# Designed miniproteins, single chains, continued (4), part 20

Each design is a single chain, and the fold is of that chain. pLDDT is the mean over its residues in the fold that is shown.

## One batch from the design tools (miniprotein)

Design m12708
Fold by ESMFold2-Fast:
Structure m12708 (fold): chain A 88 residues (1-88)
Amino acid sequence: KVEELVKEFEELGKEAVELVKEYVLAKGAKDEEKVKELTEKLAELEARIVEIGRELVKLDPEKAKELYEKFLKELKKAVEEAKEEAKK
């Protein structure tokens, strides 16, 4: 069932990347209500990602490391792209 956890982690990671993009854009637009809403959603999503990540580390630590590295790289790219978009 490791493959199901991998898929869940990847799906949650994509969701987090999208929410982080929205968060950066909302911050740039000074949309305080949207920033608050996205902060709450990101906190809930982070808790779920951490939980699944912990299970993956127990079952396949090398795969967990690979997934986390990919996730962090995608997050960094998303933040940079959203910052550039906010400047337009």
Scores: mean pLDDT 82

Design m12709
Fold by ESMFold2-Fast:
Structure m12709 (fold): chain A 70 residues (1-70)
Amino acid sequence: DEKEELRIIIEDVLRGPIEKIVKEALAEGKSREEAIELAVEEVRERARQGEASEEEIELAEEVARKIAEE
């Protein structure tokens, strides 16, 4: 399934950046919820700059939340 393959690629690419954002936010005293939202916002902006479709942006947000919640 191409969508699942894309999800795996997105997860692999985003894992490092998202883990860094969450770790830094928590170290600064932000809540877990705030850290998750910061990671999701960053991913959403990157997807929009890459001219991603609405469906692709939603997929990237889902992956970002999954990684940030780990």
Scores: mean pLDDT 79

Design m12710
Fold by ESMFold2-Fast:
Structure m12710 (fold): chain A 57 residues (1-57)
Amino acid sequence: AAEAGAAAGAAAARAGLAGGVDQASLHFTKESARSGTNEAAAAGGAAGRAAIDTGQA
């Protein structure tokens, strides 16, 4: 249960991070790529955290 929760949490966080970075990174491109990817990673992390909370049923 605890290990399954940790693995599921890590997967959800990874999915959120990857999705957020990919989408925002494609949008920002050269002008804000460095700052955009940092903010996208933070936003993706927050989304992943929310997914973990809601996914913990």
Scores: mean pLDDT 54

Design m12711
Fold by ESMFold2-Fast:
Structure m12711 (fold): chain A 85 residues (1-85)
Amino acid sequence: SELLEQAEKLHEEGKELYKEGVKLLKEGKYDEAIELFERAIELYEEALRLYKEAGAPKEKILEAEINIGMSRLLVGVAKLLKSKQ
């Protein structure tokens, strides 16, 4: 499925941005981390849309939803930590 392949590619791109965001968060680079997490969320949301359109397995849909939730949580954490500087 072309839609499934596109969704998997976007999901993987989102995971790479998330990993870099976590690294930046650990380094105290909060604004840069927030930007990467927000970009990861956009990629995950597009992947989720395409997974649903393609009729992807529930496990792939759930993984994308979890990754969106985790990224949103870390945006909140980064904003909170930035407010304490």
Scores: mean pLDDT 92

Design m12712
Fold by ESMFold2-Fast:
Structure m12712 (fold): chain A 117 residues (1-117)
Amino acid sequence: SELERARKEAKRLEEHYYKMLTDKSNSQQTGEMLRLRAGVYASISASTEDPVLSRAARELSRLLAESSRAAEEGKMTEEQARRTSRVIGYVTLGDKLEESGLLEEARREYERAAEIA
């Protein structure tokens, strides 16, 4: 089903970010990537007329910017990595559900992202 495919892809991306955020072998490149993604979500937050998506994107942008600094300084905590990865997972799930026309389900996932960010 579309929902099952969306959940699987979101979980894969969450796991990918968690590994990236906890990997200290490439901290400068990780920090640069997170800073670029923070900028993307800041732009989404500023341009969207959906207040739930705007809030989720704003909070994710803030977490990505904080994670970028923590990665570059070698100060990334497991708690920060887990929280940031979870928010990315919920936003990704929301995006995939919206693409599939499951708008009510997408909105619930964006609300979850905003609440835990």
Scores: mean pLDDT 80

Design m12713
Fold by ESMFold2-Fast:
Structure m12713 (fold): chain A 68 residues (1-68)
Amino acid sequence: DESLRRSLRHVLRVLKEHKANPEYTRKALEALRRGDLDEAGLYVQKALEAGKPITEEEYKELLEWIEE
């Protein structure tokens, strides 16, 4: 679904800009893809708190995953 992929790309970009943790970012995107908004919100919070920021390479890998 293109609308869902657009939303996932937007969330990924925002989390990358806020230096979010890659592991929790991935889990947040997985929850969003399933439509589990409560779980997604929880993982967004964890991603922002965890402090080890997503790298450019990890960002590209997650973008590729979203396109699937």
Scores: mean pLDDT 81

Design m12714
Fold by ESMFold2-Fast:
Structure m12714 (fold): chain A 67 residues (1-67)
Amino acid sequence: SVEEKIEEAIANVEELMRLSGAPISSIKADLIKHLYPVAPGEISPKDDRTFASMEELKAYIEEKLSA
């Protein structure tokens, strides 16, 4: 479901921060699970967008995956 994808995307960001030790502002949108799904054989698009806070990131994920 959309709600499950949102939860997985948020958990993915938290895991990336935990593994890298990097702040939220270092996580680019193109690294977030489910935001840029690619078809077999496609190259993942690049999106250098970053977020100032976890709240901003969550709002963005919810907006993008709910559309």
Scores: mean pLDDT 75

Design m12715
Fold by ESMFold2-Fast:
Structure m12715 (fold): chain A 60 residues (1-60)
Amino acid sequence: GVEEKIEKVREAAIKGHDALEAGNIEEAIKHYREAKELALEIGGEEGAKAAEEAIKELEA
């Protein structure tokens, strides 16, 4: 259900943050892309925007 999808978004965002803290920029971008895609599936516009901004900052 929606709750399971919300949990997956949260997990992807946490993995992105953990990768960033470890200095694994490419891995962080991968996980933030997953979080953005999942957030869009559930209509989470704010979550999707946050992930997109993180990706843009890391790809600059």
Scores: mean pLDDT 80

Design m12716
Fold by ESMFold2-Fast:
Order: C-alpha cells, then structure tokens, then sequence
Structure m12716 (fold): chain A 75 residues (1-75)
C-alpha cells in the first residue's frame, strides 16, 4: 500500500490520520491493515521529529506499541 504524504501536516492532523488507520485495522482485523498502520506511524514519527514536535512523537510512540501488540496477536 502507498504511504500517505504526512509532510506539512500539523501534529493534530497527523494524529487524526493515525487514529483513523488504527480504528480501521481494529474493525477489519486484517493483518495487512495493521501492518499499513505501523508503516504510517513510522513515517508520522519521522515527520513529527523533523518538526521538533516531541509531544506528537511521544503520543505516536505509544500508538506504535499498541499496533505492534495487535500485529503480534494476528501473526
């Protein structure tokens, strides 16, 4: 799946995109959707870090751990 372009988004906009992807992955229970959410979170962390938005980086780190736990359950 192509990754969305998160460059130029605010921290709140990045978090909204990630929350919607996590919600979709939970509802579908699809391994590929969970993996896609993880890939997008990794991109989101890089974007937030490049903007020195450490609060968003911290929140994304928590979300990343949650998605990793879900990936382990589906694997």
Amino acid sequence: MPLPDLTGLSGDEILKVVYELIDRAEKSNDLSEVQHALDVIDQAIDVARSQNDLITVGILGIMRQYVLDKLQQLS
Scores: mean pLDDT 80

Design m12717
Fold by ESMFold2-Fast:
Structure m12717 (fold): chain A 115 residues (1-115)
Amino acid sequence: AVAEEAERLLRELREAAGLEPKRGDEEGMKKYEEEKERVEPEAAARAAQAGATWGLPPAEVEALREAYMEGYAGAKSGNTVEAAEAVARLMAAAPSEELREMIRAAFFGGVVDAL
């Protein structure tokens, strides 16, 4: 379920990156949205590179772009719960195990680049 996947992502964020599960207040949500917008060009470039390398269709490239943006914005803003829930939904919608793992990797790539 999406909730179980989000819980797994939040646990890994805490253990690997020291990022506690937190929902953004109004200011945190504003920073989260601003950071997503700021990192969008880099996320798009990374997703396009992966799409070219692995022969991914446009919808799958878009999922990788979104996952990277969520990881980066979540880490930068501290709004980790919203970011994990968004990426858990992308992973649940993935048609293959391979894409699900790529989405997860893109999310944590964004987290690492934000730190």
Scores: mean pLDDT 87

Design m12718
Fold by ESMFold2-Fast:
Structure m12718 (fold): chain A 87 residues (1-87)
Amino acid sequence: SAETRRLLSHLAALLRWFIANLDRLSQEAAINLMEHVLALAAEIARRTGDESLVERAEEILEAVKAGDWERARELAEELVRHLERLR
């Protein structure tokens, strides 16, 4: 649907912003942003049945909580690539 496409685009935009600003984000700010990403991923999963979006978002959040910024970047980039293929 058009609404699902808007949510996917918004999720991709937030993740790209996260990647671009990762070196400037506090851990608290990164966690808050990733919790918002997780909420969007959950809504998309409910609409599409693609639970992998939630799983991928949770992995990024756990990497951020662990202070593993390299892993968080890698996982976020993988999720963006995945989202670009869902068009």
Scores: mean pLDDT 87

Design m12719
Fold by ESMFold2-Fast:
Structure m12719 (fold): chain A 68 residues (1-68)
Amino acid sequence: LSEAERAALEARRAAVEADGAARATELARQIEAAAGDPAAAKALADEAAAHIARTNAEIDALEAQIAA
């Protein structure tokens, strides 16, 4: 990878991390708002777990590209 290509991948990784954190914060807020509905709270918690798994997979893929 050139310096420019590496910098672009690092910037993309930082953006994925920032977007992932923002979505996790929003899901936590929605779970709190759903405290009166256990079924809705569980569905949101399951979505939060899936979101973490997807974000980690995207970061891992970008790290593999940077390391290549």
Scores: mean pLDDT 84

Design m12720
Fold by ESMFold2-Fast:
Structure m12720 (fold): chain A 61 residues (1-61)
Amino acid sequence: SHMDELREKILKSALEWMKENNFPEEEIKKFEELIRSNRNASVEELERIALQKLLEFAAKK
C-alpha cells in the first residue's frame, strides 16, 4: 500500500543517515526492529519515534 511504501522509505532514509554518521551496527539493528515492530503506527507516529531515538543517540554522544 502507499502508506507501507512511505513507512519503508522513511525507515530506509533513517537507516542510511545512521550509517553515514557511524552509528554502531547493533544500534542500527535495534532502531530498525523498533520501527518495524510499530507496523500499525501512522507515518507521523513513526517520524516521532525516529526523532526521539535519534535525539537519544545524539545525547549519548
Scores: mean pLDDT 73

Design m12721
Fold by ESMFold2-Fast:
Structure m12721 (fold): chain A 63 residues (1-63)
Amino acid sequence: VEEYKKEIAKDPKNAEAWYNLGKELEKQGKYQEAAAAYKKALELDPKNKEAWENLVKVARKLE
């Protein structure tokens, strides 16, 4: 998690880093934070189908 946060701090427009942060947060069960990271990845790269699919998946786990 910290490594991807450092990547984002250096380049906040790095869609891949946001997507990877989302996956790491999802693995830790931090679904709300993972959803936010996936949304940022999609804002930067709207064609990232994997980020969209993962966002939908984690959103279903939230109340």
Scores: mean pLDDT 78

Design m12722
Fold by ESMFold2-Fast:
Structure m12722 (fold): chain A 76 residues (1-76)
Amino acid sequence: MEAEKLIESAKNIIEAAKKLREQFPELQDIVDKAIELSKKAIEYAKNGDVEKAKQYIDEATKLLLEAVRKYLELKN
């Protein structure tokens, strides 16, 4: 089911973001935003709004990638 896959993806993003926040406090604002967007994606998926859920998951994923990029840039 598409909605179930989106919920699973959002939960995975939340777990990854929580681990990043614990290890890299300087990234907390961006990873907390990714967690918030992932929680909204779960709500939309549960309500049958699959398109909105996808949009929120895409946005949360992009924020996690940006957090990783910023960390790598700071390490250069």
Scores: mean pLDDT 81

Design m12723
Fold by ESMFold2-Fast:
Structure m12723 (fold): chain A 70 residues (1-70)
Amino acid sequence: SLMDELAELVRRELLRRGVPEEVAEEVARKIREAKDLDEVQRVAVETYLRTGDPRIGEAVGAALRELGLQ
């Protein structure tokens, strides 16, 4: 599915940026459960608020651009 592909790309982008594996796996799992791109953005925002890590938004943005979802 689109969400499964997006989740794997986000996981890869997070790991490439040095984000811990447990955080990358949590974000990927939540994205796989997301019904639409609004929920994906909520996952990114909630994770950023919890971690303070700007790489979360960078990774999600990169994955969205790769899939042409911007």
Scores: mean pLDDT 88

Design m12724
Fold by ESMFold2-Fast:
Structure m12724 (fold): chain A 59 residues (1-59)
Amino acid sequence: SAADARANLAKAEEALAAGDYAAASTAFGQARVLAEQSGDKELAERARELLEEAQRKSA
């Protein structure tokens, strides 16, 4: 659901702020999938961009 997508996005943003890029990547990935399933294109795109950033930083 969109609410689950937003909850995962918030969790991922907290992990990203803490420097936990692996946890952030997982949560942003979950947020993206949930947003795509709910048809929230804006949230899915935001989650995609942040996922890519977290993945780059986790390497």
Scores: mean pLDDT 82

Design m12725
Fold by ESMFold2-Fast:
Structure m12725 (fold): chain A 67 residues (1-67)
Amino acid sequence: MLPSEAAKAAADAFEGLTPEQRQRVAIATAKAVMEGLSREEIRQRLVDAGATPEQADRGAEAVMEAL
C-alpha cells in the first residue's frame, strides 16, 4: 500500500482525536511506512505523536492490515 493509504487507515482508526491530532498521526504514520518500520516501531511513533497506547495499538494494526 502507498504510505498515504496507511496514514489514512491509522487516522481513521482513532476516535476522539482533534483534526490537528489526526493530521499529526497521519504524518507520523506516513513517515514510518516510508522508512519501512515494523508494527512495534509504528506504534511507538504514534505514541510519540500524542496518541494514547490504546489508540496507537489500533492505529498500528490498521496500518499493518493496509500494507
Scores: mean pLDDT 71

Design m12726
Fold by ESMFold2-Fast:
Parts: structure tokens; sequence; C-alpha cells
Structure m12726 (fold): chain A 70 residues (1-70)
């Protein structure tokens, strides 16, 4: 899905420049509109970005969601 892939790319760009909160938002949106495989990838990336932002609680939530989707 092109929209989900674009959201992943925007999230990765935000992550690379240190905007971890922005990266989390893009990855979360990608997980909502992508297929199952992309949802798992996006949720795992959102978890990593949330950890880098200092939000361990949200990171754990994303990891749990990723495992439930697999």
Amino acid sequence: MKKAEELLERGQAAFERGDYETAVRYFEEAAKVGDKSLQVTALRLASVAAKRAGDEEKAEEFEKKAKEVE
C-alpha cells in the first residue's frame, strides 16, 4: 500500500534526524493502514522510536501489538 510505505519513509526520516516523537506518529499511522506484514514492521519501529523518545510504556504497548498481529 503506497500510503503506508510513504508513512514508513517519513517515520524513518524523522527517526534519522532525532525527531523520535514524530517518528512514532508516522510509524503508528503506517501500522493502521498497512497489511499485516507492514503492521508488524511499523509497530516494531514505533516501539524502537518510543524507547529513544524515553517513553518505555508506549514502547511496550507497541511490542505487544506487534506480537498480537504476527
Scores: mean pLDDT 82

Design m12727
Fold by ESMFold2-Fast:
Structure m12727 (fold): chain A 113 residues (1-113)
Amino acid sequence: ELEKLIKELEEELKKNPDNAEAWYRLGVLYEKQGKYEEAIKYYEKAVKIEPDSLIAVQALMNIGKIYEKQGKYEEAIKKYEEAIKKAEKINTKEGELLAEIAKEKKEELEKKL
């Protein structure tokens, strides 16, 4: 179950706190539980550890999605803008695809303002 996976990741992170992927995975698991504040915190840790990575782009997009679900459209737009900038900087095909998705999400939310 989710609780067991969370405990295993938390234990791993006590030993290896510089594991951005593990912080990202914690964010995903907390988001699945509807614990959005904790999810954002862990996504932000992943971004901090590997700021110029696909994990950072995905983490920022997930933070944007959480703000969108909370009706915080201005905050969501800002996170998608951060994701676009990071994705364009890393200059990979996966980054290009993520940037396009983030641009589309940003445009959709701007229409709701």
Scores: mean pLDDT 88

Design m12728
Fold by ESMFold2-Fast:
Structure m12728 (fold): chain A 70 residues (1-70)
Amino acid sequence: IEEAIKEMREAAHESEEGAKAVKEALAEALKYAKEKVEELKKAGTLTEESEKEVAEEAAKIAMEKLKELM
């Protein structure tokens, strides 16, 4: 997740289009994270470990979306 944040920061710093792409990629990742956290809460399986897994997957989604938009 740290590596994804670094990649996003670099993309946003390089161009206005990069900054917009980062914003859209983060929005998509946030949507996934919110839906998955809700699902885990409903199942009673929301733990620090599962939160970390959701964060890691959200970071991957953000990076994939960023590559798609750029």
Scores: mean pLDDT 76

Design m12729
Fold by ESMFold2-Fast:
Structure m12729 (fold): chain A 90 residues (1-90)
Amino acid sequence: GNVLDLVLKEIEEKIEEIKRLAKQALEDKEKQKELLEELKKKTEELIKFLEELKKLFEETGAEPSLLELLEKYKKEAEEILKKTEEEIKK
């Protein structure tokens, strides 16, 4: 496939991993704190990755629709991060 398809697939796989961790944290009360800390770390790493990709694509003249898609993924990750940090503080 196109190199962009591989990058988008990697982003989708990372999003699915953080969603899986969020579900596990809700279901496993004994490991909840550990799972929430892991979720926070992986979500922060995804946000940084998306920021770096967006910057690279802006510098290389990528289509606006691709930049909008990356911004959408970043906003979804930021919302998960906010909720995760709120749960850790409880």
Scores: mean pLDDT 82

Design m12730
Fold by ESMFold2-Fast:
Structure m12730 (fold): chain A 61 residues (1-61)
Amino acid sequence: MEEIKKELAERIRRAGSEDEVIAAMKEGHAQGVSKEEIEDILKRETGFSRAQIEEILKRAF
């Protein structure tokens, strides 16, 4: 789990678009990362606001 979360954080950090972020989130969730953990990673690794994070989560799931 820890390695999967680290890889997800790295993918999000390197993402050049919201579509790439969404793809990384979906893959991480499929590998067992919870939506809550993904939300926390987005808050740590991106400059997105709470509203932007909620929108991206809705688009992904």
Scores: mean pLDDT 79

Design m12731
Fold by ESMFold2-Fast:
Structure m12731 (fold): chain A 65 residues (1-65)
Amino acid sequence: SITARVGAEIEIVGLAIEGGARSVRFVDDNFHITVDELTDRVREAIARAREFARERGLGEVHLHV
């Protein structure tokens, strides 16, 4: 599901930050994310996941980063 896919991406990014990363680059997408941009993207991903869950009647969604 799209919710699961978003969760997996956020988990990977969270692990990088826990490892002391100040930025993350996704090789497949060939783009670079700063820590500030990462925070904004995480907030956006959570908002999208909650919206999707509400639309589908799946209840609340919580993401770990």
Scores: mean pLDDT 50

Design m12732
Fold by ESMFold2-Fast:
Structure m12732 (fold): chain A 87 residues (1-87)
Amino acid sequence: SEEIEKALKLAEEAKKLAKQGKVDEAQKLLDEAKKLLEKATDDLEVGVLIGMADLVRAVGKLIGEEAEGLIKAAELLIEAAREALEK
């Protein structure tokens, strides 16, 4: 689906931006990717990966590791999009 494919591309770009320390830009792209995935699918496994990505982002921000948290969250949303595309 177009929404899931767009979410995958946004999550991949967010990971690249997070690796460059562009945390605000990465966060914005991850928020859009999450929104597209939530709109496109009700799959439980995809939902769990989205929830884990949210948790990792929140924890990274709390402990002062925002960029690392965003990188890991992006990887989880990439996996979520790939799983959604297989269903």
Scores: mean pLDDT 87

Design m12733
Fold by ESMFold2-Fast:
Structure m12733 (fold): chain A 71 residues (1-71)
Amino acid sequence: MNEALLLVLKAMEEAGVPASRATGTVLLAIGLYLDGASPEEIAEAVREAMIAAGVPRERAEEVARRLRELL
């Protein structure tokens, strides 16, 4: 879980996303995990949130793939 969250933060930082938006995406992932969402559901939600925040689609898809592997 910690490695997966750091990967999300790094991808958003590289894309110039504000820290508040990056933190929001991490909290979304943690909330879904605590609610019992599947790795696939968490990865999909994080991917969409990253794209909406301005992360390139290709990078967001790479991060989502790694999230599924780490969760």
Scores: mean pLDDT 79

Design m12735
Fold by ESMFold2-Fast:
Structure m12735 (fold): chain A 74 residues (1-74)
Amino acid sequence: MTPEERKARADELMAQGSAALKAGRPDEAVRLFEEAVKADPTNAAAHAGLGIAYDAAGQPEKAREWFKKAKELT
């Protein structure tokens, strides 16, 4: 997978994750943002999205870890 393909896949998954959060489906959002991070491990927005999803899912400890990872990538 090229860097462009990884970014496109991560962007698609992040859009789906954001839609899941808006729909009140935080567990689905966690899975989608996890896939986005796997698709592009250098994508700070995907790491931040996973943090938001974990916070919405009631896992603030995990949310903090992923926000920290996102900050390290910027």
Scores: mean pLDDT 84

Design m12736
Fold by ESMFold2-Fast:
Structure m12736 (fold): chain A 58 residues (1-58)
Amino acid sequence: SKKKVEEIKERGSKLDGASEEEVVEAAKELAKEYGVEANPEDVAEATATLVQVLEKVS
């Protein structure tokens, strides 16, 4: 839904300047919350996971 997409985008913008570990943790939390099967271990995998979450809630 549009509201979920906006919420995830706002959450992502709050990670600006966050550590790699914080970005990975946020991606894991969102994956679990929205039912995406992913376990990212670095920023590249975390970014891919966030894209999958956004696609699922769109």
Scores: mean pLDDT 74

Design m12737
Fold by ESMFold2-Fast:
Structure m12737 (fold): chain A 118 residues (1-118)
Amino acid sequence: SEEEKKKEALETAEYNKAKAEELAKKDKNSEEAALKYLQAGLSYYSIGDLDKAKEYFEKAIEMAPNSKVAAEAYNKLGEVYYKQGDLEKALEYYEKALEIDPENGKAQENLEKVKKKL
């Protein structure tokens, strides 16, 4: 059910947030912490909590700005802004994702999609 999906997503987000914070205290540039923040953001995104999704994608980028985790977080930020109708910010974030990971097929598809609407 939608209620069960929301509960599972919130529990997964809380677990990943706690793990990210624990890892970040040991290493401020931890790619493992960045991955946990990305996973928390994905959980919030899955239930339509776009504000929290943005917060945790931004934390993932801050933790490991030049990593493939950051590239995925940039792509997801682009998807959030696209859903909110901010096509110019969506374009900017998809381009940032591809600067780090040029082979990210999802970011390539998303970039082409947003360019057709501009």
Scores: mean pLDDT 89

Design m12738
Fold by ESMFold2-Fast:
Structure m12738 (fold): chain A 60 residues (1-60)
Amino acid sequence: GAKDGRAMGEAGAAGDEAAARAGAQELVNHGGSPEKAERALEAGLAGDVEAAERYAEEAF
């Protein structure tokens, strides 16, 4: 959900790509949309925490 997207975005903004990618995989493992999880990861890696949070929320 939103909390997971925020954590991914914060990890991405901090340069922790491994943590951001792990968060995206966790969304998929919990039944979230792979497409939305990928968009959340892309936003997080770009440092857009708000967009990462939104896409993670939209994944369910």
Scores: mean pLDDT 78

Design m12739
Fold by ESMFold2-Fast:
Structure m12739 (fold): chain A 73 residues (1-73)
Amino acid sequence: IDPEKLAKAILEEASKVLPKEVVEKMRKKAEELLKKGASAAEIAQAMANLLMEEGVSTEEVSRIINEAIERVR
């Protein structure tokens, strides 16, 4: 999986259910990690951690990440 494509897919899935402010935090974090050469696994883990910090349930986090992965197959 291409980390840039995964980051974009995660942001799109998040934007369907989360406030713009949370999605913008995710975008900034993804851009920072991509600039550092982060892997797709590192992007997914960082996004999951950020969503949990914002109070998103583990079930919803798993749904967002898994839907994004399915879209970039």
Scores: mean pLDDT 84

Design m12740
Fold by ESMFold2-Fast:
Structure m12740 (fold): chain A 66 residues (1-66)
Amino acid sequence: GVSLSIYAVPGLMLLLTLLSFWTNLLNKVSILVVMGLANLVVGQFVNLPPLFTVFFIVLMGLSVLT
């Protein structure tokens, strides 16, 4: 398959992370759900770096605490 699409997916997830910083508290929960679902789907198709997975777990914790 074309690796271009696979490369674009990590970029989209990074963009969602930046959006999480910009959005209101209420929207953080929605972004968390979307990121979790996207991470689960991507994990089925590609090998995600451990650092990337840990980063999302940390964001989940931060979102819950905030």
Scores: mean pLDDT 58

Design m12741
Fold by ESMFold2-Fast:
Structure m12741 (fold): chain A 55 residues (1-55)
Amino acid sequence: SELEDKAAELAIELREKLKDEPEKLAKIGEELNKLGESGDVKKVVEFLEEVLKNE
């Protein structure tokens, strides 16, 4: 639950930060879907944190 909440918050933050870059958001979303296929929320959180840190 805590990891799922964190993933949701990070995803919202990323969408706001990249709101003017819809193509980049779409690519990130596609990668998130692939990572989420395993149900490993921790990997999703780590990916989102890495993307946000590099922006």
Scores: mean pLDDT 79

Design m12742
Fold by ESMFold2-Fast:
Formats: sequence, C-alpha cells, structure tokens
Structure m12742 (fold): chain A 63 residues (1-63)
Amino acid sequence: SDAERYVEMAILYSLLGKYEKAQEYGARATAAGATGETAERALPRVVSAPDKQALLDQLEQQL
C-alpha cells in the first residue's frame, strides 16, 4: 500500500541523514493511514537492506 511505501521511504531518508525528506514522507504515511504496526513491519526490511539508496529508488518508482 502507499502507506507502507511512505513509511519505508521515511525510515530510509532518516537512515541516510535526510531528515527533512524523512518528515515529509512520515506525514504522507500518516495521511495515507499508516499506524505503528505499519512502521513495525517496515523497519526490519529497510534497516537490513544492503543498499538503502537503491531500495529508496525502487520505492520511488512504485509510487
């Protein structure tokens, strides 16, 4: 869902030190219906990704 993609992007931007973008996508995730459970499901996947920029680029293509 878009909510899940926005949560994943918010976490990835935060891990890359891009906090303004992290806040932007966090707000979009909330607007799309993201909950704490959505974040809990997203966190292990994005944190374990070997290339976080490549994953971010893939997620941008899916939105």
Scores: mean pLDDT 81

Design m12743
Fold by ESMFold2-Fast:
Structure m12743 (fold): chain A 65 residues (1-65)
Amino acid sequence: SAEELLRRAIELSTDGGARAAAGHALRALQEGDREGAAKGVEGAIKLSTDPEAIAALREALELIR
């Protein structure tokens, strides 16, 4: 699920900004705000430098769209 992918991305992320953006995306998704969640994931991808975290974020974005 998109929630599981976002939780994995948070766990895999070494950048604090990327973790925070992914955390905001997860909260938005839990609140039913799919548009806010998608924007949060896009922000996390831009801040992330970890390839495994980026892969999980991209998969989450496809499921949210």
Scores: mean pLDDT 83

Design m12744
Fold by ESMFold2-Fast:
Structure m12744 (fold): chain A 69 residues (1-69)
Amino acid sequence: MAEAQELVEKGIEAYKAGDYESAAEHFSKAIELDPENFRAWGGLGAALEGLGKLEEAEEYYRKSEELAR
């Protein structure tokens, strides 16, 4: 849990820096550690959107919404 949250924070920092590839890697690792972490799914969606992968981003946003409800 704590380790997954740390990866989410690193992903957010990378995203703010415009490093969408590193952001996607950090969020993906957070999902591997905590598949229920809706913030990690949403963050990966945002990173993929930044990379121009809009269809993949929509799938991850949907998963994030399912877990947050």
Scores: mean pLDDT 83

